# Designed miniproteins, single chains, continued (5), part 58

Each design is a single chain, and the fold is of that chain. pLDDT is the mean over its residues in the fold that is shown.

## One batch from the design tools (miniprotein)

Design m18004
Fold by ESMFold2-Fast:
Structure m18004 (fold): chain A 74 residues (1-74)
Amino acid sequence: VDEQVEEFVKAAEAVAAIKDEEAKAISRDLLIQETRRRFGEEAAELVDRLIDALEAGDKEEAERLKRQLRETVE
């Protein structure tokens, strides 16, 4: 697994943990744009969904999305 993928997983977790809604929205948008640039549209969509799952506290879906993201990037 590319070490860069793990950084994006950690970034998604950090974004989901932001309490300020404006800061969260900005950080989320920047992370999605960078994911799209680095790994393409499918990876960007997976990161977006991962943030939603993490915010919802859906641990099973979050782990599934982390796995899909790692497989999508290699």
Scores: mean pLDDT 82

Design m18005
Fold by ESMFold2-Fast:
Structure m18005 (fold): chain A 65 residues (1-65)
Amino acid sequence: KVSAEVAADIMMAALEFEGAEVEVVEEGGRKKIHITVRTPEGLALAESLKELAEEAGWEVEITEE
C-alpha cells in the first residue's frame, strides 16, 4: 500500500505528463500545491491529487487555462 504523501507525488508527476503545470510552495510552514490544467483529464487528476494531498496535510489550488 502507498502512503498519502507518496501517492500525491506520483499523481503530481502524472499531472505534468498530462500537460499540467505544477508548482509547490511553502506557506506558513505548510506545503501548498498550485496546479494549472488545460484538459478535462488533467482537471480530474488534479481533483484526485487535491484529495490525497489534503490527507497528507498539503493545500491544493487548481486553476484552469
Scores: mean pLDDT 73

Design m18006
Fold by ESMFold2-Fast:
Structure m18006 (fold): chain A 75 residues (1-75)
Amino acid sequence: MDDKIIEEAAKLAKQGKSKEALKLIREAFGPGILNAERVALAAGVSREEIRKVITSQVVFNPFKIEEEIFELASK
């Protein structure tokens, strides 16, 4: 189930293994901000904190935003 992979990635991110969590999600679903947001929410990050990462971008780069959301989940 999708939820099981999201939960496992959230667990990895909370352990400071944000790169491993990102790899797991990219292998399962491909790259994308939506699945990064799902992992961060499962890890206890607020929607407002995720929105701040997205809205702080001067140039929209979805790969960089995805990485920053996973790093936020590991804090």
Scores: mean pLDDT 77

Design m18007
Fold by ESMFold2-Fast:
Structure m18007 (fold): chain A 57 residues (1-57)
Amino acid sequence: MVTEEMGRNAAAMGASGSGGGGAAAHELQKMGVLTPEQAVAGARSGEAGARLAAEAA
């Protein structure tokens, strides 16, 4: 298992999750506009973007 690679991917996912669609999804979930499942789906969308960006970098 490549711990260093996993660390880099985790950092990229954290940054994108906070700054991407995940943040908006969490805000809407707090307001009761989205269900928890929809908020998770939005966060996963941001996570996929983070993985793509990490692979491109």
Scores: mean pLDDT 54

Design m18008
Fold by ESMFold2-Fast:
Structure m18008 (fold): chain A 73 residues (1-73)
Amino acid sequence: MSKELGREVVELFGRGAAEKLRAEGVEIELVEGKELDPVAEAAAGIEALLLGKPATETAIVNGERVVVKATPP
């Protein structure tokens, strides 16, 4: 498979996880960068939920740094 196809599969799984986390009351927001990365959203949301406190994750999207913050319910 191409690198592009592999990334799309990872993004699909990340998006599903992020949507589930939002449904459970986790607030996910973009702190830095132009757009949310679904994998970073899922990672931050899971960490926030497990620790019971806000969590941040950093990702590189299209060569740019993206910082996502998740706050548990």
Scores: mean pLDDT 73

Design m18009
Fold by ESMFold2-Fast:
Structure m18009 (fold): chain A 70 residues (1-70)
Amino acid sequence: MEEAERELARVEAQLETGKAQWAAAPEAERERARAEFPPLLARDEAEAAKLGPEYVELVRRMAALLAEVL
């Protein structure tokens, strides 16, 4: 659990740094990313389930952070 929380904190820091770069990205690229992320996140959640419930929770939290940015 602790290790998953540490990874989440790292992702949060990376997203904070990337927000300005993401806002400057062309809209066409942002729309493509939004369309691609839901199927990728569903696959990642299924793979995380094989590793344990703490990893499923991590993927879901990462998805929530990405949804805020996208």
Scores: mean pLDDT 68

Design m18010
Fold by ESMFold2-Fast:
Structure m18010 (fold): chain A 82 residues (1-82)
Amino acid sequence: GNAAVEALKEPEELIKEGEKYIEEGKLEEALKKYKKALEIAKELLEKLENSPGTDPSLIELAKKLVEEAEKNIEKTEELKKK
């Protein structure tokens, strides 16, 4: 129930921390946060997909966090080229 929603908050918070580092111009620190968020979100997604009776909405939320972390990594790498 609530425990799975709480676990998904960790990668969400890491993405927010990464965004703060982008605002500070700390691109390498931002990448570290986004990569950690991606790692945790992927682990949670795998765990949710392999758990019988998991709410499909939690799987979709985990997928969105994976996509968001991946997009933020790509965007940050583009910023490093400027």
Scores: mean pLDDT 84

Design m18011
Fold by ESMFold2-Fast:
Structure m18011 (fold): chain A 61 residues (1-61)
Amino acid sequence: KKIEELIEFLENNELSNEVIKKIEEFAEELNLSDELRLKLMNALQNSKDKEELIKKIKEVL
């Protein structure tokens, strides 16, 4: 559910460094499962655009 909320947040907001930072902080604060956290962080680190980031996150889910 929290990952779904993150994806929806990203989909409904323009990609910006602030949005990416908030997603990173959100994942850290929620202490997501180690596997999901690692996959999310990897997607954030390897994605430059919102579309690419969303695609990678959805592939993980």
Scores: mean pLDDT 68

Design m18012
Fold by ESMFold2-Fast:
Structure m18012 (fold): chain A 65 residues (1-65)
Amino acid sequence: MEEALERLRRVAEELKKEGLIVDVRYEGDTVYATVRSDSIKSVGAVLLLMGEAVDLGASLKVTWV
C-alpha cells in the first residue's frame, strides 16, 4: 500500500511536469484528479491514473478544466 501510494505520487509528478494535470488528491477511498482538456494526451493521463487508483483499491474521479 505504501509502495502503491509512492507510485501514484511519481505518476502525478510526471503528469504535472508534462502539463497534462493540475492536481491529484487521495482522500478516503477516492483519487481526485484535475486534468487539462486542451490535449488528447490527457486521455492517456486519465488511463495511467485509473491504473494507479485500481492498485490502491480506490475509485477515480476526474474533473476536466
Scores: mean pLDDT 80

Design m18013
Fold by ESMFold2-Fast:
Structure m18013 (fold): chain A 94 residues (1-94)
Amino acid sequence: SNEEKILELLEEMLELVKSMPVPESLKELMERMFERIKEAIKNKDYETAKELADQFGVLAVILSSSVSEEAKEKMIEIVKEISKYMDKVLEEKK
């Protein structure tokens, strides 16, 4: 499903952040955000899921840009894919 693909891409993004030399508190924040996105999707609150996923993606890009250009580009690619599937979910559920 589009929802499963979103969750897989968000999990990939989270695991990449966890592998980076970034503060533990920010990794924990990202884990909490991921759980909130999962809950929003489970509750079919796709507007909240989109807002949280957008915030999650912005934070991941910011964190990766402090590590390397390659990491930043990878995160931007994942963000674009998440947005694509999120738009499909929002269009289908309206």
Scores: mean pLDDT 85

Design m18014
Fold by ESMFold2-Fast:
Structure m18014 (fold): chain A 73 residues (1-73)
Amino acid sequence: SMAAELAKEAAELALKTSKDPRAQTAARIGIEQAEKGNAEKAAASAYGAAVSADNEEARKLAIEAGRLSKKEA
């Protein structure tokens, strides 16, 4: 789904731009949930990763992924 793809993009952006263990753990969970098709869980984990990474671009992508997941449900 587009929501899962955006959540994965947000999580991957957080992962590559931060060495914070919290950001990396949340990002890996977000990627895993996105690959399983769990868009809402993926978006939530990606948002947490983006916040810990202090990455505004990743945060915006995670918010949009969350919005799309509600429309796809």
Scores: mean pLDDT 86

Design m18015
Fold by ESMFold2-Fast:
Structure m18015 (fold): chain A 68 residues (1-68)
Amino acid sequence: MLTLDQMIEILRSGDEEKIKELEEYIREQSRLVAQGVGKVLGFDEELTERWAEMLYEIELEVLKRSVE
């Protein structure tokens, strides 16, 4: 699992390949969290997918602000 500090370091590095891997990692983690939440709360597949997209966008925004 990547720590917040490791994620910030990757973004600061400017390494396109590492940044791409980080974005894919965050997207997959957001999907897993949304699936877990959806299962507990009884979300349908559409709502679970929308929740995953929202979590992904929030995580990216927080990380981008953290590199300033």
Scores: mean pLDDT 79

Design m18016
Fold by ESMFold2-Fast:
Structure m18016 (fold): chain A 110 residues (1-110)
Amino acid sequence: SLTNKIVALSLIAVGLLEELRQLSKDVSPEVRAQIDELIDLAREIMKEVMKLPGEEQLKYLEKLVDILERTLAEIRAQLAAGAPDSVLLDTVQRAIEELKKLLEEVKKKI
């Protein structure tokens, strides 16, 4: 049950990273490079999460959530207020907030 919940949260996080990658398509090359580095770091963390036992998996998933929030912030900083993608950015933000809530619920059951 716990392992299945961690796997589900990890898949949600990967989906959110891919959405953020698409939203970063039109940012400057310098910011795109920073976003790509954050996505690469998130992929390394995902690889480690799947190999770790117990509560250490949740700690790495917390790091992945931090990377998602940092990536979203970098994209928001480069896009003008009221840009067409602002609704998509708000949707991704809400999804990250729900992922954080689900992660805290899983942590309470350990």
Scores: mean pLDDT 69

Design m18017
Fold by ESMFold2-Fast:
Structure m18017 (fold): chain A 56 residues (1-56)
Amino acid sequence: SANVKQAVDYLISQGLTLEQLKALSDGEIAGLAEFAGNLFNEKISGEELRAEVESA
């Protein structure tokens, strides 16, 4: 979704590289998805965030 893409863009703006995001554990990506979901007022799963990162 557009919000998941914005979440990835936001994380990159905070100093994370796309390669670092791809290297995160499932627990770490789930934590970031929860954080980003709260930021964008949308429920984002770790699976959705990982799929967006891998499609980028």
Scores: mean pLDDT 80

Design m18018
Fold by ESMFold2-Fast:
Structure m18018 (fold): chain A 73 residues (1-73)
Amino acid sequence: SEEEVARVNVNAVGLSDATIERARKLAEKLGLDPVEVVSATALVGRILGEDPADFDEERLEKLTLRVLNLHRA
């Protein structure tokens, strides 16, 4: 939806368009909120001091899921 796209864009600060698209596809594959997955991907990049665009799909999924699990109360 347009509202979902807008929410993703707000939470995607510092990510490339390609990385945002990868995060959105990961969210769709896993049945997760794309806003949360994109936000978690951005946080992974900040914590490691690396560009998430340089991660392979397995590493991106693993690290993003670890961040998401830390935010589950």
Scores: mean pLDDT 71

Design m18019
Fold by ESMFold2-Fast:
Structure m18019 (fold): chain A 77 residues (1-77)
Amino acid sequence: SRKEAVEKLIEAFRILAEAAGLSEEEIQEGIEELRNTPDLDALIDGLEKVKEVLARKGVLSEEQVKEVNKLLEEARK
């Protein structure tokens, strides 16, 4: 369902935002924006690009990359 997809994307966003050093306040603001997004495909693509950039910079662990990949895959279903 759309609600389940959005919750998976919120989980992926939190992992990426924490790795990027965002504050809890900034993370909560981002989550509210995600809940109101009309375009889930654009959001998934955006999060995949952010994951790639952060992984290339070495700020994501292998386990964090795997978890984000899993959440984005589940959101596509």
Scores: mean pLDDT 83

Design m18020
Fold by ESMFold2-Fast:
Structure m18020 (fold): chain A 72 residues (1-72)
Amino acid sequence: VDYKAMAEKLLELGEKEAEELKKKGLEEAAELILEFAKKAAELIAKGDFEAYKKYAEEKKEELEKAEEEYKK
């Protein structure tokens, strides 16, 4: 598995979501999504899926709130 390619794809998706949130005026939610995508991509690029999973769980509440804003 190409972890670098997976990380790049995750970052790209996060950047796209952040752009859409920013376009809607949800700049704080966009920052949160972008921050998560960057950190998650870093962990995946290292092949550290356990750290990625833990980080995702820690950020779950904040990400769910941001995703609700994105879907409006």
Scores: mean pLDDT 76

Design m18021
Fold by ESMFold2-Fast:
Structure m18021 (fold): chain A 100 residues (1-100)
Amino acid sequence: GPATQLGEEGIRAGRAGLEAGEEALKKAKAGKPVSLSEAIGAVLRGMGGLFAGEQAIRLGEKEGDKEAIELGKKGKELGERGLELGKEALKLVTEAYDKK
């Protein structure tokens, strides 16, 4: 149903955000160039997973769909982690631009 689909999309977006955030942070720590758009992209994907996960939980609770709630919780967790790593990468990129 729609709630389960939102939960699955939350997991996909959250996982993509986590992977993008991990890659951006890995590059930044290795002294490799990371664009502002790459770091922002990781943040946005993480937010997408978080939002879709929360909506899946809300709709799943309304409909009594336990599977949708569990998928939504997973998407939210992945999205939150992706957002955190994306923010860390963004901070490192911003600090690099501020070095004179």
Scores: mean pLDDT 84

Design m18022
Fold by ESMFold2-Fast:
Structure m18022 (fold): chain A 78 residues (1-78)
Amino acid sequence: MIEYIEVVTEAETEEEALEKAIKAIEEKTGNKVYSRKRVGNTTYLLLKSEKTLTFVEIKIEKRDGVYIARAKAAVIPL
């Protein structure tokens, strides 16, 4: 069964918001980033283990002087 995880983080800088979101996904899945690609304001991650593949999309927006990172992850069992 595919598991979906959603994480929202905020920070004073874009990079801090992004890194907080990545850390939260790593903590929730127990997996580490295998590949990372950024296209504009969207960062795509693949987390890999022997038992799962996790695909993550992180979108960053600036609102009211803070940066908000919204991460959506799909955990696919192998």
Scores: mean pLDDT 83

Design m18023
Fold by ESMFold2-Fast:
Structure m18023 (fold): chain A 75 residues (1-75)
Amino acid sequence: SMLERARLELEGILYALQGDFDKALELARQAEKLGFPEAARRVREAVEAVRNGDMSSAIGQALRAIGDELDALLS
């Protein structure tokens, strides 16, 4: 579902922002197995951004994921 996709993406990005890359990447693998490759890719991109010190990109991805979850909840 759109809500499940948005939740996995948001949780993955939030773990990446906390520096918990193992949990973030596990959520990315789960999203990919559930048929959400875009969500998995965005979580991996957030991990890469945090590793590279690009917090602006990581925060931007978190805000987008929050918007996606709100859209899913309000739809």
Scores: mean pLDDT 83

Design m18024
Fold by ESMFold2-Fast:
Structure m18024 (fold): chain A 62 residues (1-62)
Amino acid sequence: MRDLLKLLSEINLLIRQGRVDEAIERARELLKEQPTNRFLRGQLAAGLYEQGRVDEADEVAK
């Protein structure tokens, strides 16, 4: 849990810094290892929403 929270915090920080592309790529790489991880999907969706990529965000979120 602690390691996952650190990874999620890193992705969230990238989004907050406006480094949304880096956040999206980081979340996608982590999802390759944990494709069912809903928290990582949530962070990926958040980054996609930030860019206005709503359709892609909805697909990731469910």
Scores: mean pLDDT 76

Design m18025
Fold by ESMFold2-Fast:
Structure m18025 (fold): chain A 62 residues (1-62)
Amino acid sequence: MDPGNALAAAAQALGAKLSPEQARALGEAIDRGDVEAARRTLLEAGLSEEKADRALEIAGLL
């Protein structure tokens, strides 16, 4: 299962441009339970903190 791909899709719906490699990094962070690392990846992809939290909520991680 790739929860990072679901999170990447939610982030793109909010305006982020995520590569497949960034989507995998998100999945790895989620697998570790590291929401902070997932947020950092979303911020690097151009989302604000508010939109990063929205992407995590849409993906069912918050």
Scores: mean pLDDT 74

Design m18026
Fold by ESMFold2-Fast:
Structure m18026 (fold): chain A 89 residues (1-89)
Amino acid sequence: MKGKVVIGATGNPEDRARAEKLAEELKKKGIEVEVKYYTDPGRGISGGGKAREKLLEDLKAGKIDYIVMPEEEFEKLRAEGLLPEEKPE
């Protein structure tokens, strides 16, 4: 019935803002929401890649229900067929 909704977001400021907005809208509807942020230690060179991999891993494991990431990266994942979003009927 009522389930906890989990949002996974990368740690950049724009993704955090988008995740917070989505969480607030769901909370206003009486839905319990948790936001998980995926950040790397700030190496700068490969940080985004590690955060992205953890996010996708948790999504595949059913630990998150929604993902928030940069639009460009979202488009890339869709093009690569890595987003399990289609409802086959």
Scores: mean pLDDT 66

Design m18027
Fold by ESMFold2-Fast:
Structure m18027 (fold): chain A 85 residues (1-85)
Amino acid sequence: SKIDEAMKAYSKALDLVMTVLTNKSLSKEQKEELIKEAKELFQKSIDLLKEAGREEDAKQLQEDANKRFDDLEKRTGIKVPKIEG
């Protein structure tokens, strides 16, 4: 289902964020690539939830993702543009 696909995309995005925070072997360039990929996966999850009629869940996921990227920026110094829905 679209909801299952959304949750798989969300889970993968969270794994990438965790990898950026925990893997000390990554260069800044490698971290930026993983952050970009995580952002695309969060966007995919949001879009799939909207397509499934789960507009409130999509909004909450967007807010959660942006808060996670704000925290990531504070911890890594890498700026992440906001997800806009």
Scores: mean pLDDT 86

Design m18028
Fold by ESMFold2-Fast:
Structure m18028 (fold): chain A 86 residues (1-86)
Amino acid sequence: PPTLADEIRRKFEETLKRLEETIEELRRKKPPGQDKLIAELEEIRRQLEEFYRSIGRGDPSVTPEKLEELLKKAEEAIKEAREALE
């Protein structure tokens, strides 16, 4: 059975993939407001990638709570972007 750490890692990887796919779809379909949506999603992706590298270095300033905040922010931004893609 998956551990909590495995579940968090999987959710992180899935969120990064969804961000990438959503950015690509926005660039392809060019809905109204796409530039702001793309900029927001790219900034969130950058923050998640930076957080992942900080975890890999054993940085004690990164916490599970901070990861959950970033994942929630990403899910909300993806939802807004997908509504624009309708």
Scores: mean pLDDT 77

Design m18029
Fold by ESMFold2-Fast:
Structure m18029 (fold): chain A 68 residues (1-68)
Amino acid sequence: MEELKEELRKILVERYKKLGNFPDEDIEKFAKEEADALAKNLTPEQIEKVVRLLKEGKSAEEIAEELS
């Protein structure tokens, strides 16, 4: 779980950086908070699926539909 959470956090940091208008500290905070929330509410298998979908360039809404 911790390795998946860290991978998820890193992917989210890259996603937030591409949005272009946030300080690095805010990006790190947002990514960590989202990764922590997902890790708390999802199974390891679901986290692995989220990581895969994020790497494929899916939006948060598309990922939520896939987990429904």
Scores: mean pLDDT 75

Design m18030
Fold by ESMFold2-Fast:
Structure m18030 (fold): chain A 89 residues (1-89)
Amino acid sequence: AAGNLQLQEDIRARAAALTRERFRELVAAGVDPEEAARRAVDEAVRAQVDDFLQRSQGRAVPGALDGITALARAAAERVAAELLAEYRA
């Protein structure tokens, strides 16, 4: 369904955006780039999971949380890898 695809794209976009923002903030604060990438990914994933749990309000299907977590992590880790490659260049 179109609505399901939109939700997946929204989660990827939010995870990607938060990972970029937090990575740059942490590196600017003097955090090691590899540590900054790990923290940014974990924070981005947590934010998407927390948003999903707030919106679900007891309507969560078993396994839906795992799907959201995997989707957010894949997007965040991809962006973190890109940022680390750019930093090393």
Scores: mean pLDDT 82

Design m18031
Fold by ESMFold2-Fast:
Structure m18031 (fold): chain A 109 residues (1-109)
Amino acid sequence: MTKEKLEKIEKKVKELAEKKREELAKEYNVPASKLPALSESELMALNLEMLAEALKTELKKYELAEELLERAREIRELAGVDLERVRELAREAALLLLKELGLPESLLD
C-alpha cells in the first residue's frame, strides 16, 4: 500500500514539476534549459506546493495538503530573512509526509 501511494505521488510531482518549469520559462521569456537557479527557499516552497497538489489529486489527503501549503507560504515569507526557520519548516513538512506514507523518520537523517 505505501509503495503504491509513493509511486502515485512521485508520478504526479514529476508531471507538476515539468508543467511548472514550462510556466516559469514562459514567464521569464527564456528556454526551460536557461531558467535562473531558484533560491533554497523558493525551491523548498515549490516542492511543498507540488507535493500538496499530488496529495490532493492522487490520495485525496486535503488536510495534509493544506498543512504543506501553509508551511510553503511561511517559507516564502521568510525567504532571505531566516534560513534556519525555512529549513525547520521543510523538515516538519517532510516528517508529516513520511508519517502519512508510513516511512521511517530516519530517512531525514
Scores: mean pLDDT 75

Design m18032
Fold by ESMFold2-Fast:
Structure m18032 (fold): chain A 90 residues (1-90)
Amino acid sequence: MKKVLEAEITLGVGEIAFSVYLRIKDYEGAAKALYKTADEIEKILPDNPLAKKISDYLKKAADYAKKGDSEKALEYIKKANDLMNELLKS
């Protein structure tokens, strides 16, 4: 449970950073925040397939953010959060 909580905190911090960058239209900063968050979650839970999928969704969100597609970026962040909620229940 401790590592799962660490991953959830990491996701929350990453989302705050992403939201700040997105609000000022710094799409590169928004993307970098999500890539960093994805890598950190994988390091916290390296052998967890659900954590890997969360990371994959965050990287996809980062790719869309980099292109300026904020709507699709937010969609993939929601998918990552839905999976984090599943991870917290397991």
Scores: mean pLDDT 87

Design m18033
Fold by ESMFold2-Fast:
Structure m18033 (fold): chain A 64 residues (1-64)
Amino acid sequence: MSAEELGRETIEAAERSGLSEEDRRKAIGAGITAIQLQSPEAARRALEAARAGDAVAASEAAGG
């Protein structure tokens, strides 16, 4: 999948996961950052973390 597709799926997963408002915002931010960096690897890691309900790991994956 492209970084854009993975980023969109990360946003959807964050919205569906029942995360707190703060954690959901972090996960959404991670998805957007992955799209901007055009990094499918970062986007995939962010998606996996968001699906697991770990917004901190999702943010770290996009930023690191």
Scores: mean pLDDT 67

Design m18034
Fold by ESMFold2-Fast:
Structure m18034 (fold): chain A 77 residues (1-77)
Amino acid sequence: MLSLEEFKELVEKKVAEIKAAIAAGDLDRAAALVNEMGQLFLDFYATLSPEEQQEATAFFNEKMAEILALLREALLS
């Protein structure tokens, strides 16, 4: 069973992979990794208490906003 701390570590690793894909110009890979990260969140979210769901959602939204900002820069440059 995945802990909240283990989930945060896995998300950080996925964020690093997504950033590397964006830096390489591999936007198809970046999109696939974003989808994998979204699925990881949905699967984990279903196992959490309401309090843990709030913390996990806030963390995930912060990381998604970071990724979306980088994708926007890559698409507009």
Scores: mean pLDDT 83

Design m18035
Fold by ESMFold2-Fast:
Structure m18035 (fold): chain A 60 residues (1-60)
Amino acid sequence: MKLSPDQLKQLQDLADSLRGAVSPEEREKARQQIKDLAKKLGLSVSTVQKYITEIDDKSQ
């Protein structure tokens, strides 16, 4: 599995959205963005979520 730099940037943008998501409404928006990106990249939602979590963990 290979991700382009553009795809990685999109995942980083979602990781930033999740980092700032403190309300239930913001978390729902982030989940919708994950679903949209998964469809766009041809990945499963769980795969996109794993990448976002790894990016967020490494940013600390």
Scores: mean pLDDT 73

Design m18036
Fold by ESMFold2-Fast:
Formats: structure tokens, C-alpha cells, sequence
Structure m18036 (fold): chain A 99 residues (1-99)
């Protein structure tokens, strides 16, 4: 459906942003990493909004995005893993609503 396709695109943009942020922390230095993290935070807000629209709870959506953005500064690899899990939960919620 159109809703599933839009959700898959948003999840991909989120994963791409997280990957860019993680790469920046490894190779390009803190200033570039902070710029990429700001982009991830913006995309994470859209993903959290989509999760709530799909029937998820606002507190769970906000908690996940806050944890991911905080974790990027501490452990980018763990942030990537948690972000991928959050994107999967978002996609599952949208697919369930579309069915």
C-alpha cells in the first residue's frame, strides 16, 4: 500500500542517516558527526510521529528516539543496532494497520 511504501522510505532514510552519523564519528570528526546527528534527530522525530499515527504510544516513540540520539555520542554501533530495531517496530506497526 502507499502507507507501507512511505513507511519503508522513511525507515530507509533513518537507517541511511544513522549510518552517515556513525561513519562521521569514526572518520570525519566531531563537528561533522554532530551535523549528521542533527539530521538523524529530525528523521527520528518523523519516524516517532509515524509510529504514533500507526497506533503506537507517543511515550514509547519519544523514548526510543531520545535513547538512540543520546547513544550515538556514547556508542555509535549500539545506536545503529537500536535504531534498526526501532525502524523494524515502526514498519511492523504500519504493516499491521494496513492489513
Amino acid sequence: SAEVAAAEKLAQEFEDGMTAAADAYRSQGPAVAEAELARVEEIARKLAEGYVEAGGTQSMGEGLTETITRLFREDPERALALGRAAAAVFLAAVKSKAA
Scores: mean pLDDT 76

Design m18037
Fold by ESMFold2-Fast:
Structure m18037 (fold): chain A 87 residues (1-87)
Amino acid sequence: ALRAEVERVLAEIVELAERHGGPGFVAEAREAAAEVRERLANTTDPAELEALLAGARAVLEALKEAVKAIAEHDTEAERAARAALEA
């Protein structure tokens, strides 16, 4: 079911932000999910549901790329901290 798939993707977006991002990231993810859920509540057209699913998936992919960049930065920060502690 398209509606269930959209909800699943939205849940994954929020969970990814909560797991890897800061409070600002979580707030943005939750706002985006709320907006899509509002559209879901007012949409019965399968074509609109497919468009919402495609949009949600695009956001998830962009967020995965952003999370990877954040993780890379955190790893460098950890290395710098350990080097400073050794010195």
Scores: mean pLDDT 71

Design m18038
Fold by ESMFold2-Fast:
Structure m18038 (fold): chain A 54 residues (1-54)
Amino acid sequence: TLKVEILYKFFNVYYGRNLETGEEVIVRLVDGKYLAYDVKTGELLGEAELTYPK
């Protein structure tokens, strides 16, 4: 699973950063799972574990 730092939420979409790679991601709740997508390519990266910034 990807560890994603949530930067902000806009409607039903979370915008964040992959904590391991530093890449920007979009996270959506799909069928009870948080799924992370690459912002540049739109590619599904995998299931996300959400974290909060300090």
Scores: mean pLDDT 78

Design m18039
Fold by ESMFold2-Fast:
Structure m18039 (fold): chain A 82 residues (1-82)
Amino acid sequence: MEIREKLLEKIDKLVKEGKLSPEVAENYRKFAEKADEEQLEDLLRYIDIVEKLINNESVPKEEIAKARETARKVMKELGVDE
């Protein structure tokens, strides 16, 4: 299964569960359309951590910080921070 498909499925699931706003989800979908495979993997890792936190699963603070930084860099590279 394509990495992009996995990312989009997780985004849709989080929206369906009311855990992610439709507006924020639309931004992530736009990033997924522009992202290369490496950037898609970075975004997928970030969304996985977000899902775990929402489900009250323990995630190391360092892992959360690293994933947030990586996602921010990817979003900036895709032209979100003008």
Scores: mean pLDDT 73

